# Designed miniproteins, single chains: the designs that were tried, part 50

Each design is a single chain, and the fold is of that chain. pLDDT is the mean over its residues in the fold that is shown.

## One batch from the design tools (miniprotein)

Design m1831
Fold by ESMFold2-Fast:
Structure m1831 (fold): chain A 86 residues (1-86)
Amino acid sequence: MTLVLTFRNVTEEQKQEILEEAEKLKERGYDVEVKEEGDTVTVTIKNLSVEEEIGYVLRAIGLGLDGYEVEIKFNGDTTEITVTLP
């Protein structure tokens, strides 16, 4: 399954953390694509299991409970999670 993670309004520090985590996923054998557009970072992971994808969805729900603006969309075989930071 494909997971698309979009982070909006990121600080330079948060952007570096996201990029470092994306590189670690690539090193672990995941098919990861990263796009940087100003203060927005999009990470696409194309080879997640359903169980791993559920883990990301639960983490996103946790961020929403902590007051972040979170949107989750399910489009067939693709899950899209958008997080807007304060």
Scores: mean pLDDT 81

Design m1832
Fold by ESMFold2-Fast:
Structure m1832 (fold): chain A 63 residues (1-63)
Amino acid sequence: SEVQELLRKAAEAVVAGDMEKALEYARKAVELGSQGSLDEEELERAARVVLGRIKEDPERFGA
């Protein structure tokens, strides 16, 4: 799944310490997974939640 690949890239970015790239990949994964149903503020909030979960356990997301 393209969403799973984006989440893996976000997890790899977290492990590398690149939080800007990690958030970018998390945002793309949420946008793709939501089929554009979220507005920009909702996407930003959802991406930060997803990034927080990845930071807790990057290996769970394929890092």
Scores: mean pLDDT 84

Design m1833
Fold by ESMFold2-Fast:
Structure m1833 (fold): chain A 76 residues (1-76)
Amino acid sequence: GLERFREELARVLELAREAYERAERAGSEELRRALEEAARRAEELVKKAGEALRAGDYERAVALLEEAARILEEAL
């Protein structure tokens, strides 16, 4: 089933949105850069997750999204 993948993808996209919004309003250059870097790394993992999904590797696709969520949560 694609349900787990869809749930994790939705979570990552919301966290990435929050990271970009916090970066835009960040009171320090260091915090802004950290949030932007976390969002960029998460975007790369989302791309890899999409590639894994197309290859039929659902377990890897979900694991990559979980890694993306962890990176964003640690930065937020």
Scores: mean pLDDT 84

Design m1834
Fold by ESMFold2-Fast:
Structure m1834 (fold): chain A 57 residues (1-57)
Amino acid sequence: MLSEVEKKVARHDGTKYLRSNVPEEKLEEAEKELEKLIEEGKATRQALDELVKKLNE
């Protein structure tokens, strides 16, 4: 499980990555999925890449 500091870093980096790779209309959905990944300790780069791919399909 991620520490509080790691969760903050994951949220910052994840949100920045999603905003660069996901259309604005899908950002709300993407941010909800990111929050779930952070809470589960699964907010890895691979998980973010899979999320971006799913939302852009």
Scores: mean pLDDT 76

Design m1835
Fold by ESMFold2-Fast:
Structure m1835 (fold): chain A 85 residues (1-85)
Amino acid sequence: SEIEKLKEEAKKLKKEIEELRREAERKEKEAEELRKKVEENPEDKELVEQLIEAEAELALLRMRASSLELGLKKKEKELKELLEK
């Protein structure tokens, strides 16, 4: 049924969002540690590059999670409308 399909899709989106949020938290901690190292050694180009990469990856993870959260909201709205009919 359409309802079962939407429930399964919403469940998958929730799991993916939770995984992306966990990855983002790990990457944020990595970026924080790299930021400390860069502040202590601003001339270390390798550390600066690692920080830039970590911050870029963090931004992408957060953007992807937000995009999926919008998709989840749409699926939950569709599910609610079908259940109210």
Scores: mean pLDDT 86

Design m1836
Fold by ESMFold2-Fast:
Structure m1836 (fold): chain A 88 residues (1-88)
Amino acid sequence: MLRGIATVKEIEPGVGEVRFLYVNPEYRDEGVAERLLDEIIAEAKKKGLKEIYVTAFSPEEEALLRKRGFELVGETDIPGARLYRLKL
């Protein structure tokens, strides 16, 4: 059983967007989101990306992103959703 699926897509030369395709809710408390984020950061660095963007939809996701060095870039058009960026 997959615990989660995440990907990074290069949207502009050197710039990636992180998409969580799936995170299994049964494994939420096992740090699945944290592990997927760490794996995606490593993959982005390996691909030579200079920065990546992630949209956070919860305070818990925002806390996770801040712990990994992401900076708040702005609000989105979705209430409570915020855009974060990490320089690689």
Scores: mean pLDDT 72

Design m1837
Fold by ESMFold2-Fast:
Structure m1837 (fold): chain A 63 residues (1-63)
Amino acid sequence: SPVSEEERKELIELAISEGLSREQAERVVEMAIRAHEQRGGPYDFEELKTWVRLAAQDVLARA
C-alpha cells in the first residue's frame, strides 16, 4: 500500500475527531484506502482525507 503508517494513523485520528469510535474509524479508514487503491490513478492523501471525512459524516447521519 502507498499509505504510510503515519498517514494511516492520521486518517484514524481524523475519523475519531469527526465523532466515530476507534472501531468505526479503523473500519472507515480501511474501506477508504481500499476504494482509493481500486479506483486507479496516483496516490492522493488529500483526496483520501476527504473520503474519510465524508464516510464518517455518512456513518454519523445514519446513527
Scores: mean pLDDT 84

Design m1838
Fold by ESMFold2-Fast:
Structure m1838 (fold): chain A 67 residues (1-67)
Amino acid sequence: APPDFQALLDYLESHGWPASVIDSDADGAYDASAAAAIANFQAAQGLEVDGVPDAATVAALKAVLER
């Protein structure tokens, strides 16, 4: 799994958000379902759609969840 994916799951759990926002199967694995959820989020935020939780994707998710 990309290192940022685990950090993103840890961030969501520590703030009481459901991991299902980026991991719909709730299995904690970076798989096709997680990549698709991340890609959908990237598209919604106008980011590069690659399904990889890079620093820009993590920053955008934190900004959305902290509103």
Scores: mean pLDDT 66

Design m1839
Fold by ESMFold2-Fast:
Structure m1839 (fold): chain A 53 residues (1-53)
Amino acid sequence: DEKKREEQVEELKVLAHQIYPFGSDDQRRAIDIVDEAYEKGLSYEEMRKLVVS
């Protein structure tokens, strides 16, 4: 369960690197949102929605 959650977080960080310019404020914000959402116990779908919006 924890390993699966860690893999989901890594996958979303890869997604942020793909959709936002490298080193941009948007990319850093998306990565921070993933980490915050993970700590708050949000689902993969909720975290993904925050990254792509």
Scores: mean pLDDT 78

Design m1840
Fold by ESMFold2-Fast:
Structure m1840 (fold): chain A 73 residues (1-73)
Amino acid sequence: ATRRTRGTLHLDGSTTVDLELEKRLEDGTWELTHGRLVVREDGKVVGEWEGPASEVLRRLGQLVHEAEARRAA
């Protein structure tokens, strides 16, 4: 059994992140396996990452941190 979740995050008025995460049921436990992240600025793709869910989530964390830093400046 596999589940996919999709969502769009608005980092600011011009920047959005499309996130897709895959979970797989293995040995009775749901595990995050893969993810994809697409960054758009003013509707244009400026970055894309795909791979292990841990790496995708790490990159998402970096993008959120950078957006917060820009907001604070």
Scores: mean pLDDT 78

Design m1841
Fold by ESMFold2-Fast:
Structure m1841 (fold): chain A 55 residues (1-55)
Amino acid sequence: MAELEALKARADEHEREAIRLETGAQNGSLTDEQIKRGEEHRAEAERLRAEVEAA
């Protein structure tokens, strides 16, 4: 129970960071390194959500 809630919280946090960085990239406000980190946050959010869905 607590583990699933923690996974959801981490997925939500990674998704928020991905959205924020993706928005910044669209506005041209980010460096290539920050864009890369946004992609990593997106991938982690999707991976964590898949684990939650599989549970």
Scores: mean pLDDT 80

Design m1842
Fold by ESMFold2-Fast:
Structure m1842 (fold): chain A 84 residues (1-84)
Amino acid sequence: MEAEKLLEEGKEYFEQGKYEEALEKYKEALKILEKNGEDPSEVLLELGKVYKAMGKEEEAKEYYEKALNIEIDRGLELMKRALS
C-alpha cells in the first residue's frame, strides 16, 4: 500500500537523521490514511518521535496525544465489547 511505503521511507530518513524528509514522508502517509479512513496511529506516533528528536516538544506532544486518543478510543470500544 502507498501509505505503508511512505511510512517505511519516513523511518529510513529518521534513522539517517534526515528529520525534515522524514516529516514529509510521514505527513504524506497521514493524508493517505485519513483519506482512506485507515488507522493513522502509527504515523502519528512516528511524527511525534521526529518532532521530539528535533527538540520541538510541543509539536511532539500534539502528535503523541492524537495517537493516544485513537488508541484510547479503540481500547474503550474493546473493553465495552469484552464486558458485555
Scores: mean pLDDT 80

Design m1843
Fold by ESMFold2-Fast:
Structure m1843 (fold): chain A 94 residues (1-94)
Amino acid sequence: KIEEAIKLLEEAKKLAEKAKAETKNEEAKEVLDTVIKGLDEIIKLAKEGETERAIDLSEKLLAFLDRAIKEFPEVKETLEKVKELVEKAKELLE
């Protein structure tokens, strides 16, 4: 299940990276960069078997995504898809 969680997180990261490359909004780029960095750390923790820490960081990232979705309508669709993938990955780590 950990390998499936990592694949979902890597998919979420690719979506965020694509949105960052396509957006012209500098604040949205900063939000997406924060999401990408969070996903990188969660992936690293999951690969190292630090599942409790990966879950905790996933919860923090989900809270950040909820706020970002409300503030940045241009990237809302991408952030909602990223959120779904992170929620599924978190369930697989539990």
Scores: mean pLDDT 87

Design m1844
Fold by ESMFold2-Fast:
Structure m1844 (fold): chain A 84 residues (1-84)
Amino acid sequence: ALERARAAADEVLANARDPEALREAAERLAEAMYELAKEAPPSEVAALVTGTAIALVGLSIEDPSMDEELKEAIRLILEATEKG
């Protein structure tokens, strides 16, 4: 689960410049985070969420045209971890 969640986070970061690919990657990451939250210690979930969110915020600062899509990706990740 953690390995899958990290791979999905890498896909989100790799696709951060393509709104359609970013949306699909964010949905996969949300699913992976939901699964991770059920079986991983809260510290591992928090570390991955925080790291991914910081990276996405950095990308939104570099490319403001993606700010809304990147914020939505962060929201999906956070909600998935609360529901798991």
Scores: mean pLDDT 74

Design m1845
Fold by ESMFold2-Fast:
Structure m1845 (fold): chain A 104 residues (1-104)
Amino acid sequence: ATEDLERGRKLYQEGKLEEAVEAFKRAIEKDPNLAEAYLELGDVYFKLGKLEEAVKWYRKAIELDPNLARAYAHLAMVYLKLGKDEEAEKAFQKAKELDPSLLS
């Protein structure tokens, strides 16, 4: 799982978004409870402009790890992009509650 996560992150940074999706999906296939893989998959869909898909994967990451502050922060960014300001504010507040450094 970690090998596929690291590969996916490198592909994402290189702008190889479709290949990054495949790498993160492989991570999920090997470890379906790896919350970070769902978070990273959400990041790829956000970069692709597939905002509803990004929300889906960030919510799955939060379902698996409710303390994953980064997932709330990224979900808030997507909600802002969708014009859902109230949902964005709640997600940012939760992210800050879990890890104040994420918003500093």
Scores: mean pLDDT 84

Design m1846
Fold by ESMFold2-Fast:
Structure m1846 (fold): chain A 69 residues (1-69)
Amino acid sequence: SSELKKKLQQDSIETTAAALISTGEILDVEKGKDVEEAIERLKKELEKTKSPEAKKLLEEAIKKIKELK
């Protein structure tokens, strides 16, 4: 169905955006960015995200950042 095709395309876009944001925030924390600020940025992105795969990427990034100490 056309609705399924639109959902798959939107899920792909959100997953790509989530991967880029996640990688950027992890690298920023490794360079000295505040962990709490990075987590808050990822949580705000998670609230806007509908794709299950994109949500998993953001949640994994939050977990990864919490382990960076």
Scores: mean pLDDT 82

Design m1847
Fold by ESMFold2-Fast:
Structure m1847 (fold): chain A 64 residues (1-64)
Amino acid sequence: MEERIKELNERIKELSQKLVDGEDPAAAAEELSRVGRELIALYNEKYGPLRAGDGIPVKGNFKG
């Protein structure tokens, strides 16, 4: 799993560079969103479910 997380972090750097360079910024932003979600899912799998206060991703209304 750690190697996969490292790959995703490297991918994020590549996509961020594309955004800075202005090459396919919309496509790069979409890819960044997908990679970011996968990274969060891997962290949840490795470290267990995030507890209240971590707030990622929140579902519905918080007030209660």
Scores: mean pLDDT 69

Design m1848
Fold by ESMFold2-Fast:
Structure m1848 (fold): chain A 90 residues (1-90)
Amino acid sequence: MDKEKFDLEVEIGLLYIQAAILEKEASRLLREDPNNEKVREALKKIQEARDMIDKASQSVKEGNFEEARKYIDQAKKLLEEAQKLLDEAR
């Protein structure tokens, strides 16, 4: 139990870091072109991913590891989609 909780907390921590990096990049691109629709779409996906990461963190604290894993998977997908949009916006 402790190991599974620890592994999930580590993965959640890495997702928070990834989301922060992508948000910083998106903010820089928006400062260069405020009308960049792909960057705005990426920011929306990053915000949705952060909500999923927060829900995953809460689920881990509640001992609901199955629910936490589901939210982690959703967050990963959203961050991958955001990264693709930012790469296309460059």
Scores: mean pLDDT 86

Design m1849
Fold by ESMFold2-Fast:
Structure m1849 (fold): chain A 57 residues (1-57)
Amino acid sequence: ADELREFLENPDDEELLKKVAERLGIPTDKLKDPKYREVLIELAQGELDALERARAR
């Protein structure tokens, strides 16, 4: 959970980008593609929202 939040705060951090990609099953070699970074940010936001909703219960 914290990794997703840290990544969304620092989307230019390559280490956090790789950790989030691994969590979501996205190939790390594609992270240099700007289109893939946008998709990863959207997926990370969705996953974080789902986790925060579950935690708020």
Scores: mean pLDDT 72

Design m1850
Fold by ESMFold2-Fast:
Structure m1850 (fold): chain A 94 residues (1-94)
Amino acid sequence: PTPAPLEPGTVIELRGRYEVYLDGELVASGEGEVRVEVGADTVTVTINGETTVLPSTAASIAVDAAAGTVTVTIQLADGSVLTIVVDLPASARA
């Protein structure tokens, strides 16, 4: 799938099994709600009610309908990449 850029003001809401990767290393996994809010210089990630505000330079989303996955990629201000993969059947809302 081709990644689409996420602009400031975009909110993505997903529900399902999630995996969170930092520079390709798995840092969190589970099931539940994942909310990503894109700001001008930050991305706010809320997972099962726990909120983290991350300084970011860019964010993008890729939907793989054949695999049943949604991938949100966040370019962090320190140069690291945070990747959130969520298994559908949850609907992506933008």
Scores: mean pLDDT 80

Design m1851
Fold by ESMFold2-Fast:
Structure m1851 (fold): chain A 62 residues (1-62)
Amino acid sequence: MADELIREAWQALLQGDYERAVKLAEEAIKLDPNNPRAYQLLAEAYRKMGDEEKAKEYEKKA
């Protein structure tokens, strides 16, 4: 469930669709707020988008 959303979000990240990756990872966190993979993905997506502050915050959650 959450794992499928995370997998799809990683595919979006690899394709350069960072907004889609963020949305899918946020949905995964709603289903499983303790999933470190979702936070790792958000940190990577925000870093790729140039939002270093959000990237650091999500890295701490992972």
Scores: mean pLDDT 79

Design m1852
Fold by ESMFold2-Fast:
Structure m1852 (fold): chain A 62 residues (1-62)
Amino acid sequence: GAAEEQARQLALERLQQLADKILAEDPSAKVTIEQVDEHTFRLTVERDGKTTVETLDSSLLL
């Protein structure tokens, strides 16, 4: 529904802001934003052979 689409857009916007901040601090980092399921989004950061994963539940934005 419309509320779910708004939550999805907010989740993607928040993760994109975080990705932009990480890339500004380390432009060699590889950053991927993925939708894992209907309400779960994942930000993966790879740098210097290390992988960091941040998870965001879009249902918490409603």
Scores: mean pLDDT 79

Design m1853
Fold by ESMFold2-Fast:
Structure m1853 (fold): chain A 75 residues (1-75)
Amino acid sequence: AMSELTKALMALADLVPDPVKGTGLMMLGLAMIEDGAAPEEIAERLRELALEAGADPERVEEAVERIREALEKYF
């Protein structure tokens, strides 16, 4: 359950060329989940930040879909 969500977040972070920005994106995702943000808000925010950080748009879309699926299953 939680491991699928963590894996999806790590996969998205790994797409970010800057490891510091990638780690920050993963930490933000976890913080938004803890704060009770809606799955769609989390997915959209992480997508925007990953693209801003220079991640490949095609891979970002796939990773965001995995995050959305994991969130929908457990929330």
Scores: mean pLDDT 81

Design m1854
Fold by ESMFold2-Fast:
Structure m1854 (fold): chain A 63 residues (1-63)
Amino acid sequence: MAEEKAKELAEKALEAARAGDYETARKYQMEAQKVLEEAGKPELAKELLKEVDDRIVRIVIEQ
């Protein structure tokens, strides 16, 4: 539930980053973090943020 919603938000963040909309990408990334933190999973929130950041960097490098 919360993990699935956070993954969906993370995918939206990555799609926004691929479109060059880094403000929207960050917004979805922050929403994904909040969903996991509110579910009592702060460690998963940190891991997801790092994974999304790493993927956004890769997208920027590819452009």
Scores: mean pLDDT 79

Design m1855
Fold by ESMFold2-Fast:
Parts: structure tokens; sequence; C-alpha cells
Structure m1855 (fold): chain A 63 residues (1-63)
């Protein structure tokens, strides 16, 4: 479903960002996950209010 596909894509994006922050910046897993979530939230700022709400809801389900 669209929701499941979206959650899967967000999970992959979070895992990739977390790995990047650990490997390149030496962050702890906790710090890296927080930074990954912040990065994705910032990327959603350019969306319409409706699309942003949908994406934030999906992100909340995968965090």
Amino acid sequence: SDEEDLERALRVALDELEREFIEKYGLTPEQARKRAVETLRAQLAGLSPEDRERMLKALDRVV
C-alpha cells in the first residue's frame, strides 16, 4: 500500500542517514538517529501542509 511503501522508504532513508552520521561524523547511534530524523524533517519543509502532515505521520510510525 502507499502508506507501507512510504514507511519502508522513510525507514531506509533514516538507516542510511544514521550510518552516514556514524561513519563520517563519529556520532553515537542515539545522536545519529536524532540527527537523521532532524534532517528528514528539514527536507519535508518544502512540501505542502497536507503532504508534510502525511509524511510526518509516516515518519513518526517508523521512528
Scores: mean pLDDT 81

Design m1856
Fold by ESMFold2-Fast:
Structure m1856 (fold): chain A 77 residues (1-77)
Amino acid sequence: EEERRREEALAEIQKIADETAKEMVSLGVDEETAKRFADTIVRAARAALERGLPPEQVLESARQAGKDLIDLVKEDK
């Protein structure tokens, strides 16, 4: 069940990262840069899951990271 929970969390995190990238592009960030930030969220989440952090906690952290990135992009303007 642990593996299934990790896979489900990672799939949801990937979706969050993809949605964050789309939002960044809508705010004027180039597609390549937006994808790099999204990839960073997924990479960090994968590392956290590998370290044994609870999938629920990692998923919430990914949601927060996405929100923080959008806020940062808005501040950079």
Scores: mean pLDDT 80

Design m1857
Fold by ESMFold2-Fast:
Structure m1857 (fold): chain A 95 residues (1-95)
Amino acid sequence: SIEQVIEEIKKLIEEIEKAVKENDEERVKELLEAILGFLKTLLLANPDAPEELKEILEKIEKILKDMKEGKISVKEAAKETIKLLEEFIEILEKS
Protein backbone atom coordinates (compact mmCIF):
# COMPACT_ATOMS: atom_id res chain seq x y z
CA SER A 1 0.00 0.00 0.00
CA ILE A 2 1.25 3.51 -0.87
CA GLU A 3 -0.08 4.74 2.51
CA GLN A 4 2.02 2.10 4.36
CA VAL A 5 5.13 3.10 2.34
CA ILE A 6 4.59 6.79 3.22
CA GLU A 7 4.18 5.95 6.94
CA GLU A 8 7.40 3.86 6.92
CA ILE A 9 9.37 6.70 5.28
CA LYS A 10 7.95 9.24 7.80
CA LYS A 11 8.97 6.93 10.66
CA LEU A 12 12.53 6.67 9.30
CA ILE A 13 12.72 10.48 8.91
CA GLU A 14 11.73 10.89 12.61
CA GLU A 15 14.39 8.33 13.66
CA ILE A 16 17.08 10.11 11.57
CA GLU A 17 16.13 13.52 13.06
CA LYS A 18 16.32 12.06 16.60
CA ALA A 19 19.75 10.48 15.94
CA VAL A 20 21.05 13.81 14.51
CA LYS A 21 19.77 15.69 17.62
CA GLU A 22 21.53 13.12 19.86
CA ASN A 23 24.81 13.46 17.80
CA ASP A 24 24.74 9.67 17.25
CA GLU A 25 26.66 9.59 13.93
CA GLU A 26 26.81 5.77 13.83
CA ARG A 27 23.00 5.51 14.19
CA VAL A 28 22.51 8.21 11.51
CA LYS A 29 24.71 6.20 9.10
CA GLU A 30 22.79 2.96 9.87
CA LEU A 31 19.43 4.70 9.32
CA LEU A 32 20.60 6.27 6.02
CA GLU A 33 21.75 2.83 4.77
CA ALA A 34 18.41 1.31 5.93
CA ILE A 35 16.32 3.90 4.03
CA LEU A 36 18.49 3.45 0.90
CA GLY A 37 17.94 -0.34 1.06
CA PHE A 38 14.19 0.12 1.62
CA LEU A 39 13.83 2.47 -1.39
CA LYS A 40 15.96 0.21 -3.65
CA THR A 41 13.74 -2.79 -2.75
CA LEU A 42 10.56 -0.73 -3.28
CA LEU A 43 11.60 0.50 -6.76
CA LEU A 44 12.85 -2.97 -7.80
CA ALA A 45 9.37 -4.35 -6.91
CA ASN A 46 7.71 -1.48 -8.88
CA PRO A 47 9.54 -1.17 -12.26
CA ASP A 48 6.77 1.14 -13.61
CA ALA A 49 7.40 3.69 -10.84
CA PRO A 50 7.75 7.35 -12.00
CA GLU A 51 11.26 8.25 -13.26
CA GLU A 52 11.38 11.07 -10.66
CA LEU A 53 11.45 8.45 -7.85
CA LYS A 54 14.43 6.71 -9.50
CA GLU A 55 16.21 10.10 -9.80
CA ILE A 56 15.66 10.74 -6.06
CA LEU A 57 17.13 7.28 -5.27
CA GLU A 58 20.24 8.10 -7.39
CA LYS A 59 20.65 11.43 -5.52
CA ILE A 60 20.43 9.64 -2.14
CA GLU A 61 23.04 7.06 -3.31
CA LYS A 62 25.37 9.97 -4.28
CA ILE A 63 24.85 11.68 -0.88
CA LEU A 64 25.73 8.45 1.01
CA LYS A 65 28.78 7.90 -1.23
CA ASP A 66 29.99 11.47 -0.56
CA MET A 67 29.41 10.95 3.20
CA LYS A 68 31.45 7.68 3.17
CA GLU A 69 34.27 9.45 1.24
CA GLY A 70 34.31 12.32 3.80
CA LYS A 71 33.18 14.96 1.25
CA ILE A 72 30.17 15.94 3.39
CA SER A 73 29.39 15.57 7.11
CA VAL A 74 27.02 12.90 8.47
CA LYS A 75 24.71 15.74 9.64
CA GLU A 76 24.66 17.34 6.15
CA ALA A 77 24.05 13.91 4.52
CA ALA A 78 21.06 13.38 6.88
CA LYS A 79 19.65 16.88 6.16
CA GLU A 80 19.89 16.47 2.35
CA THR A 81 18.47 12.91 2.48
CA ILE A 82 15.46 14.06 4.58
CA LYS A 83 14.67 16.75 1.93
CA LEU A 84 14.77 14.10 -0.82
CA LEU A 85 12.58 11.73 1.25
CA GLU A 86 10.00 14.54 1.67
CA GLU A 87 10.02 15.00 -2.16
CA PHE A 88 9.63 11.20 -2.56
CA ILE A 89 6.52 11.29 -0.29
CA GLU A 90 5.01 14.22 -2.28
CA ILE A 91 5.37 12.26 -5.56
CA LEU A 92 3.75 9.16 -3.97
CA GLU A 93 0.82 11.26 -2.62
CA LYS A 94 0.15 12.64 -6.16
CA SER A 95 0.13 9.10 -7.69
Scores: mean pLDDT 88

Design m1858
Fold by ESMFold2-Fast:
Parts: structure tokens; C-alpha cells; sequence
Structure m1858 (fold): chain A 84 residues (1-84)
């Protein structure tokens, strides 16, 4: 669960960075990277919190295939982190 949650968060961060430069994209990517670190450390609460913050920021980025795929990965990461 922890490693899978971390991998989903890392993939979401990669996809967000592919959307281009921007404050919202960089903040979302940072939260996703923190979620991956927290998941690997076994800190489920921190992982869920960071994934939640990233999902809110991704909603602000708006629609797009990369944003939609990043949101799916972040949501899956959150489900896995909640199971930790």
C-alpha cells in the first residue's frame, strides 16, 4: 500500500509538471512529492493531507488530459494511503 501510494503520487507530480510552469502546478507537484515521502515513511495522515491539498490545487488548474490523469493518480494514492 505505502509504495503503491507513493508511486501514484510521483506519477501525478510528473504529469502536473508536464502541464508547464506555474505557481499552482508547482505547489501541486510539491504536495504530491511530500505525499510520496510521507507514504514511504509510513505517515498515512501526512500522505492523505498532502494528497488532499494537491487534489484541491489540481481542481484549480482546470480541465485537461494531463490534469485529469494526475487527478486520477492522486485519488488512487489517497485511497491507498487511507488503507495504511
Amino acid sequence: AAEEAARHAEEAARLVRETGPGELAERAARHLEEAARAARAGDAEAAVRHLGEALELLAELGPGPLVEEARRHAAEGARLALAM
Scores: mean pLDDT 85

Design m1859
Fold by ESMFold2-Fast:
Structure m1859 (fold): chain A 85 residues (1-85)
Amino acid sequence: SISSVNLYNGNKKVSTVKVKVVASKPTTISLFAKTPDGVVSPAKIFDVTKEETVLEVKFPEATVSEIRVVALSDASAVKSVSFAK
């Protein structure tokens, strides 16, 4: 079970990041991005209802060092989190 995950993005300039979440049952998660100088984007909240879900996060011409995924309800439901292509 995964309550939070940091995905290292290598200080890449991105407009969109896709994150794949695998869940054993419905849960709610939050996503936010962190820049190299430590600025945090506003959190986006998603309800995950399928076993596999790909979420898209958009950034306004920003360099992103990390994406953080946090389970807000039923952390035991989250099985894996990874970058998607």
Scores: mean pLDDT 73

Design m1860
Fold by ESMFold2-Fast:
Structure m1860 (fold): chain A 74 residues (1-74)
Amino acid sequence: DVDALAQAAANAVRTLVKSLLEDGYSLEEAREMGERAAKTIAAHVRNTYGEEAAQRVLDAALAAIDEVLKEAEK
């Protein structure tokens, strides 16, 4: 289920970015590390499920990162 993979990836990067911010990383550093993780997850999904599934997972993960960073920006 691609929706389940997308949600799992979104939850994983959301947790990562929140942890980085709590550890004192800047918004920019947390974004960079989160996007790197999202791209790595998407690459693994592409190898198993193909490009469309990988794009959906990447989009969900990037949206989750944007959401966390926007909330942290005051």
Scores: mean pLDDT 86

Design m1861
Fold by ESMFold2-Fast:
Structure m1861 (fold): chain A 88 residues (1-88)
Amino acid sequence: RAEELARRAAELLREAARKLLEAGSPRAPSAGILASAAELHAERGDYRGVVDTARALLDLARESGNEEATRLAEEALRLAEEALRLAA
């Protein structure tokens, strides 16, 4: 179920962005924008867009050193890549 996986990936990216905001990360505004982009891509069935935004947010989380945000973004990327595979 590609749609379910993409929606769950976008939800995890929103949680990752929230964790960065709660931690006071200077990357939080950029992460929030990426999470919004992932939500839009998921709603439109653009699974490649969800994968691309998940990778970008994962890079921001890693640069921020926030372990929880990084783990959430890694899981989101895994689900987004699975959604893209199922939609092929």
Scores: mean pLDDT 88

Design m1862
Fold by ESMFold2-Fast:
Parts: sequence; C-alpha cells; structure tokens
Structure m1862 (fold): chain A 68 residues (1-68)
Amino acid sequence: SADEAIAAGRAALAQGNYEEAVKHFERAIELDPENALAYRMLGVAYLKAGKPEKAKEYFRKAHELEGA
C-alpha cells in the first residue's frame, strides 16, 4: 500500500539511505498519485540528498494536493 511504502521510505530516510527513501516515496506516489504526504516526504528525501530544487518542486506539488 502507499502507507507501507511511506513507512519504508521513512525508515530508509532515518538510516541516511536517501536514494532508497526516494524509491519508496516514488512507489507511494505510483500507488496513490494524490497522496500529499508522499510528495512532501519525497521533497524531504531530495533535500537530504542535496537536491534542493527538486525538493521545492515536490513540496509545491504536495501543497497543491492538500487544498485550501
């Protein structure tokens, strides 16, 4: 499930495995493309991986999905 993929991504993030975390959060988005949390976590993973411009894109997408 998307929630399981998010949990796996968070575990990888906590271990410093940022590339693995990105893959898990990408999987969560594949399973639930409107999951704002998955986009936010992907942004965090990219920020930790030293890719702040990609992180900004995913944070922006998460904001769009959260609504007013």
Scores: mean pLDDT 85

Design m1863
Fold by ESMFold2-Fast:
Structure m1863 (fold): chain A 86 residues (1-86)
Amino acid sequence: REEQFEEAVREQAALAPEEAKELVREAARLFAEALEAKAAGDTEKALELYRKALELAKEAGVAAGFDPEELEEAMEEALKKAEEAL
């Protein structure tokens, strides 16, 4: 299961400012919705929700002081792997 992303999001929330914590919560919610869409067979919706979750996780990481370029690269890699898995 894709618990690695949820765990990373939760770990980042513990270390982030209040605004980043709210973004992390929203990202986790969208990631859960993406998994539900995938289980329902809606691959297009699953990818859209997963991308939105990654975009919010990136914003949370930037707010927490992480490098925007590193986060963008990680997001693109994760999205590519999700597309290949579906």
Scores: mean pLDDT 72

Design m1864
Fold by ESMFold2-Fast:
Structure m1864 (fold): chain A 97 residues (1-97)
Amino acid sequence: NLVEQILEKLKEEGIEVHETVARYVLYVYQVDGKEGVERLLKLAEEGDFEGAMELIREAVESLSPRPLVEVEFSEESKEQLLKDLAAVARTLLELLK
């Protein structure tokens, strides 16, 4: 499974990421393809939390009614989420080659 492959690869690099973050990136991949993941990576690298979350939200709403608004983000977790999203997106793009 791609989620498991991403998390295992990141763990090998000393990066710990929650499964939910990997799933968010895969939702973007399923809806917007490789180009969507590349856009998500750029938004995350630029620190655009709102842009990254809108892209994820659009993908999630296309695939299933998952209430992202129930996931509360602290200021620290927002910064960490962007770093994790960038790491996952980069790893997925490498796996897709």
Scores: mean pLDDT 77

Design m1865
Fold by ESMFold2-Fast:
Parts: C-alpha cells; structure tokens; sequence
Structure m1865 (fold): chain A 68 residues (1-68)
C-alpha cells in the first residue's frame, strides 16, 4: 500500500526528469513502472492517495506519446 505509493512517486519523478532531458525511452520506462506500483496501491485501497499520482502518470504518458 503505502510503500507502493512512495515507489510510484519516486519513479514518476525520475520519469519527469528523463522527459525534461529528452530521454523519451527512459521516461517511458519509469512512467510505466510508476503506473504498475500505483495500480497495486489502488488495489490495496489507497485510492484517494493514489489519484493525484495517477493523473500525473496519465499526463506524462500523453506527453511522451506526443513527443515520439
């Protein structure tokens, strides 16, 4: 639950940094990993805490797809 949220946030920050550097492959890898941990947190009942991170994942994923 909580550990999955922390891992998702850390991975999302790494994905955002990679995107800023133009490293789309690394950004995609980290955002996909963040999404997996976030899904696990939501399945464990942390829906309210996970929602803001899920929106950030969706936004970054869209930006990566548009940049490729």
Amino acid sequence: GEEELKKAEELLKKAEEAFKKGDLETARQYVEEAAIYLERAMRQGLWEEALPLALRVQELKKKIDEAE
Scores: mean pLDDT 84

Design m1866
Fold by ESMFold2-Fast:
Structure m1866 (fold): chain A 96 residues (1-96)
Amino acid sequence: MYKVTVTADFLIPADAADATVTVTAETTGPTSKSTSTVTVNAKGGATTTATATIEVDVSGYENLAKALPVKMTATLTSNGKTYTSVVTAAGKGTAL
């Protein structure tokens, strides 16, 4: 098992109430798709940082672990509106 850790920064809309952001990180290894979900508290108008660690089986394919794309999907539901942002690889500064 190989650990892939990714961090992304999300700018929370100023009109969103203080809420919870759910971030799902996923990658496709040589034998399977791996997914990790983290939840972070967010404040409207502020930047929140989410860090996800995915465990991937790359046995026999260790060089692929250095270049595995990680897709992070952040979802925030606030004031009856759903905000979604998608980042691939180690993205930063993504607006929701």
Scores: mean pLDDT 68

Design m1867
Fold by ESMFold2-Fast:
Structure m1867 (fold): chain A 65 residues (1-65)
Amino acid sequence: TKEVALAIATMGLALEVGAEGIVSVDFDSGRITVRADSEEAAERLVRETQRLAEQLGLKVEVVVE
């Protein structure tokens, strides 16, 4: 739902500050994207976002640079 997507977008900004990476929400497709410099950092960010994604029925996508 749009309301849920907007809420998680706001939470994504908070996760960015604390998670040493970038977390963004694509509300149109219902997806959370995690970007990090390494696989280990990406794995940590995914774990932190996985619960929210599962609860809201969103898919988590991981991008490692």
Scores: mean pLDDT 63

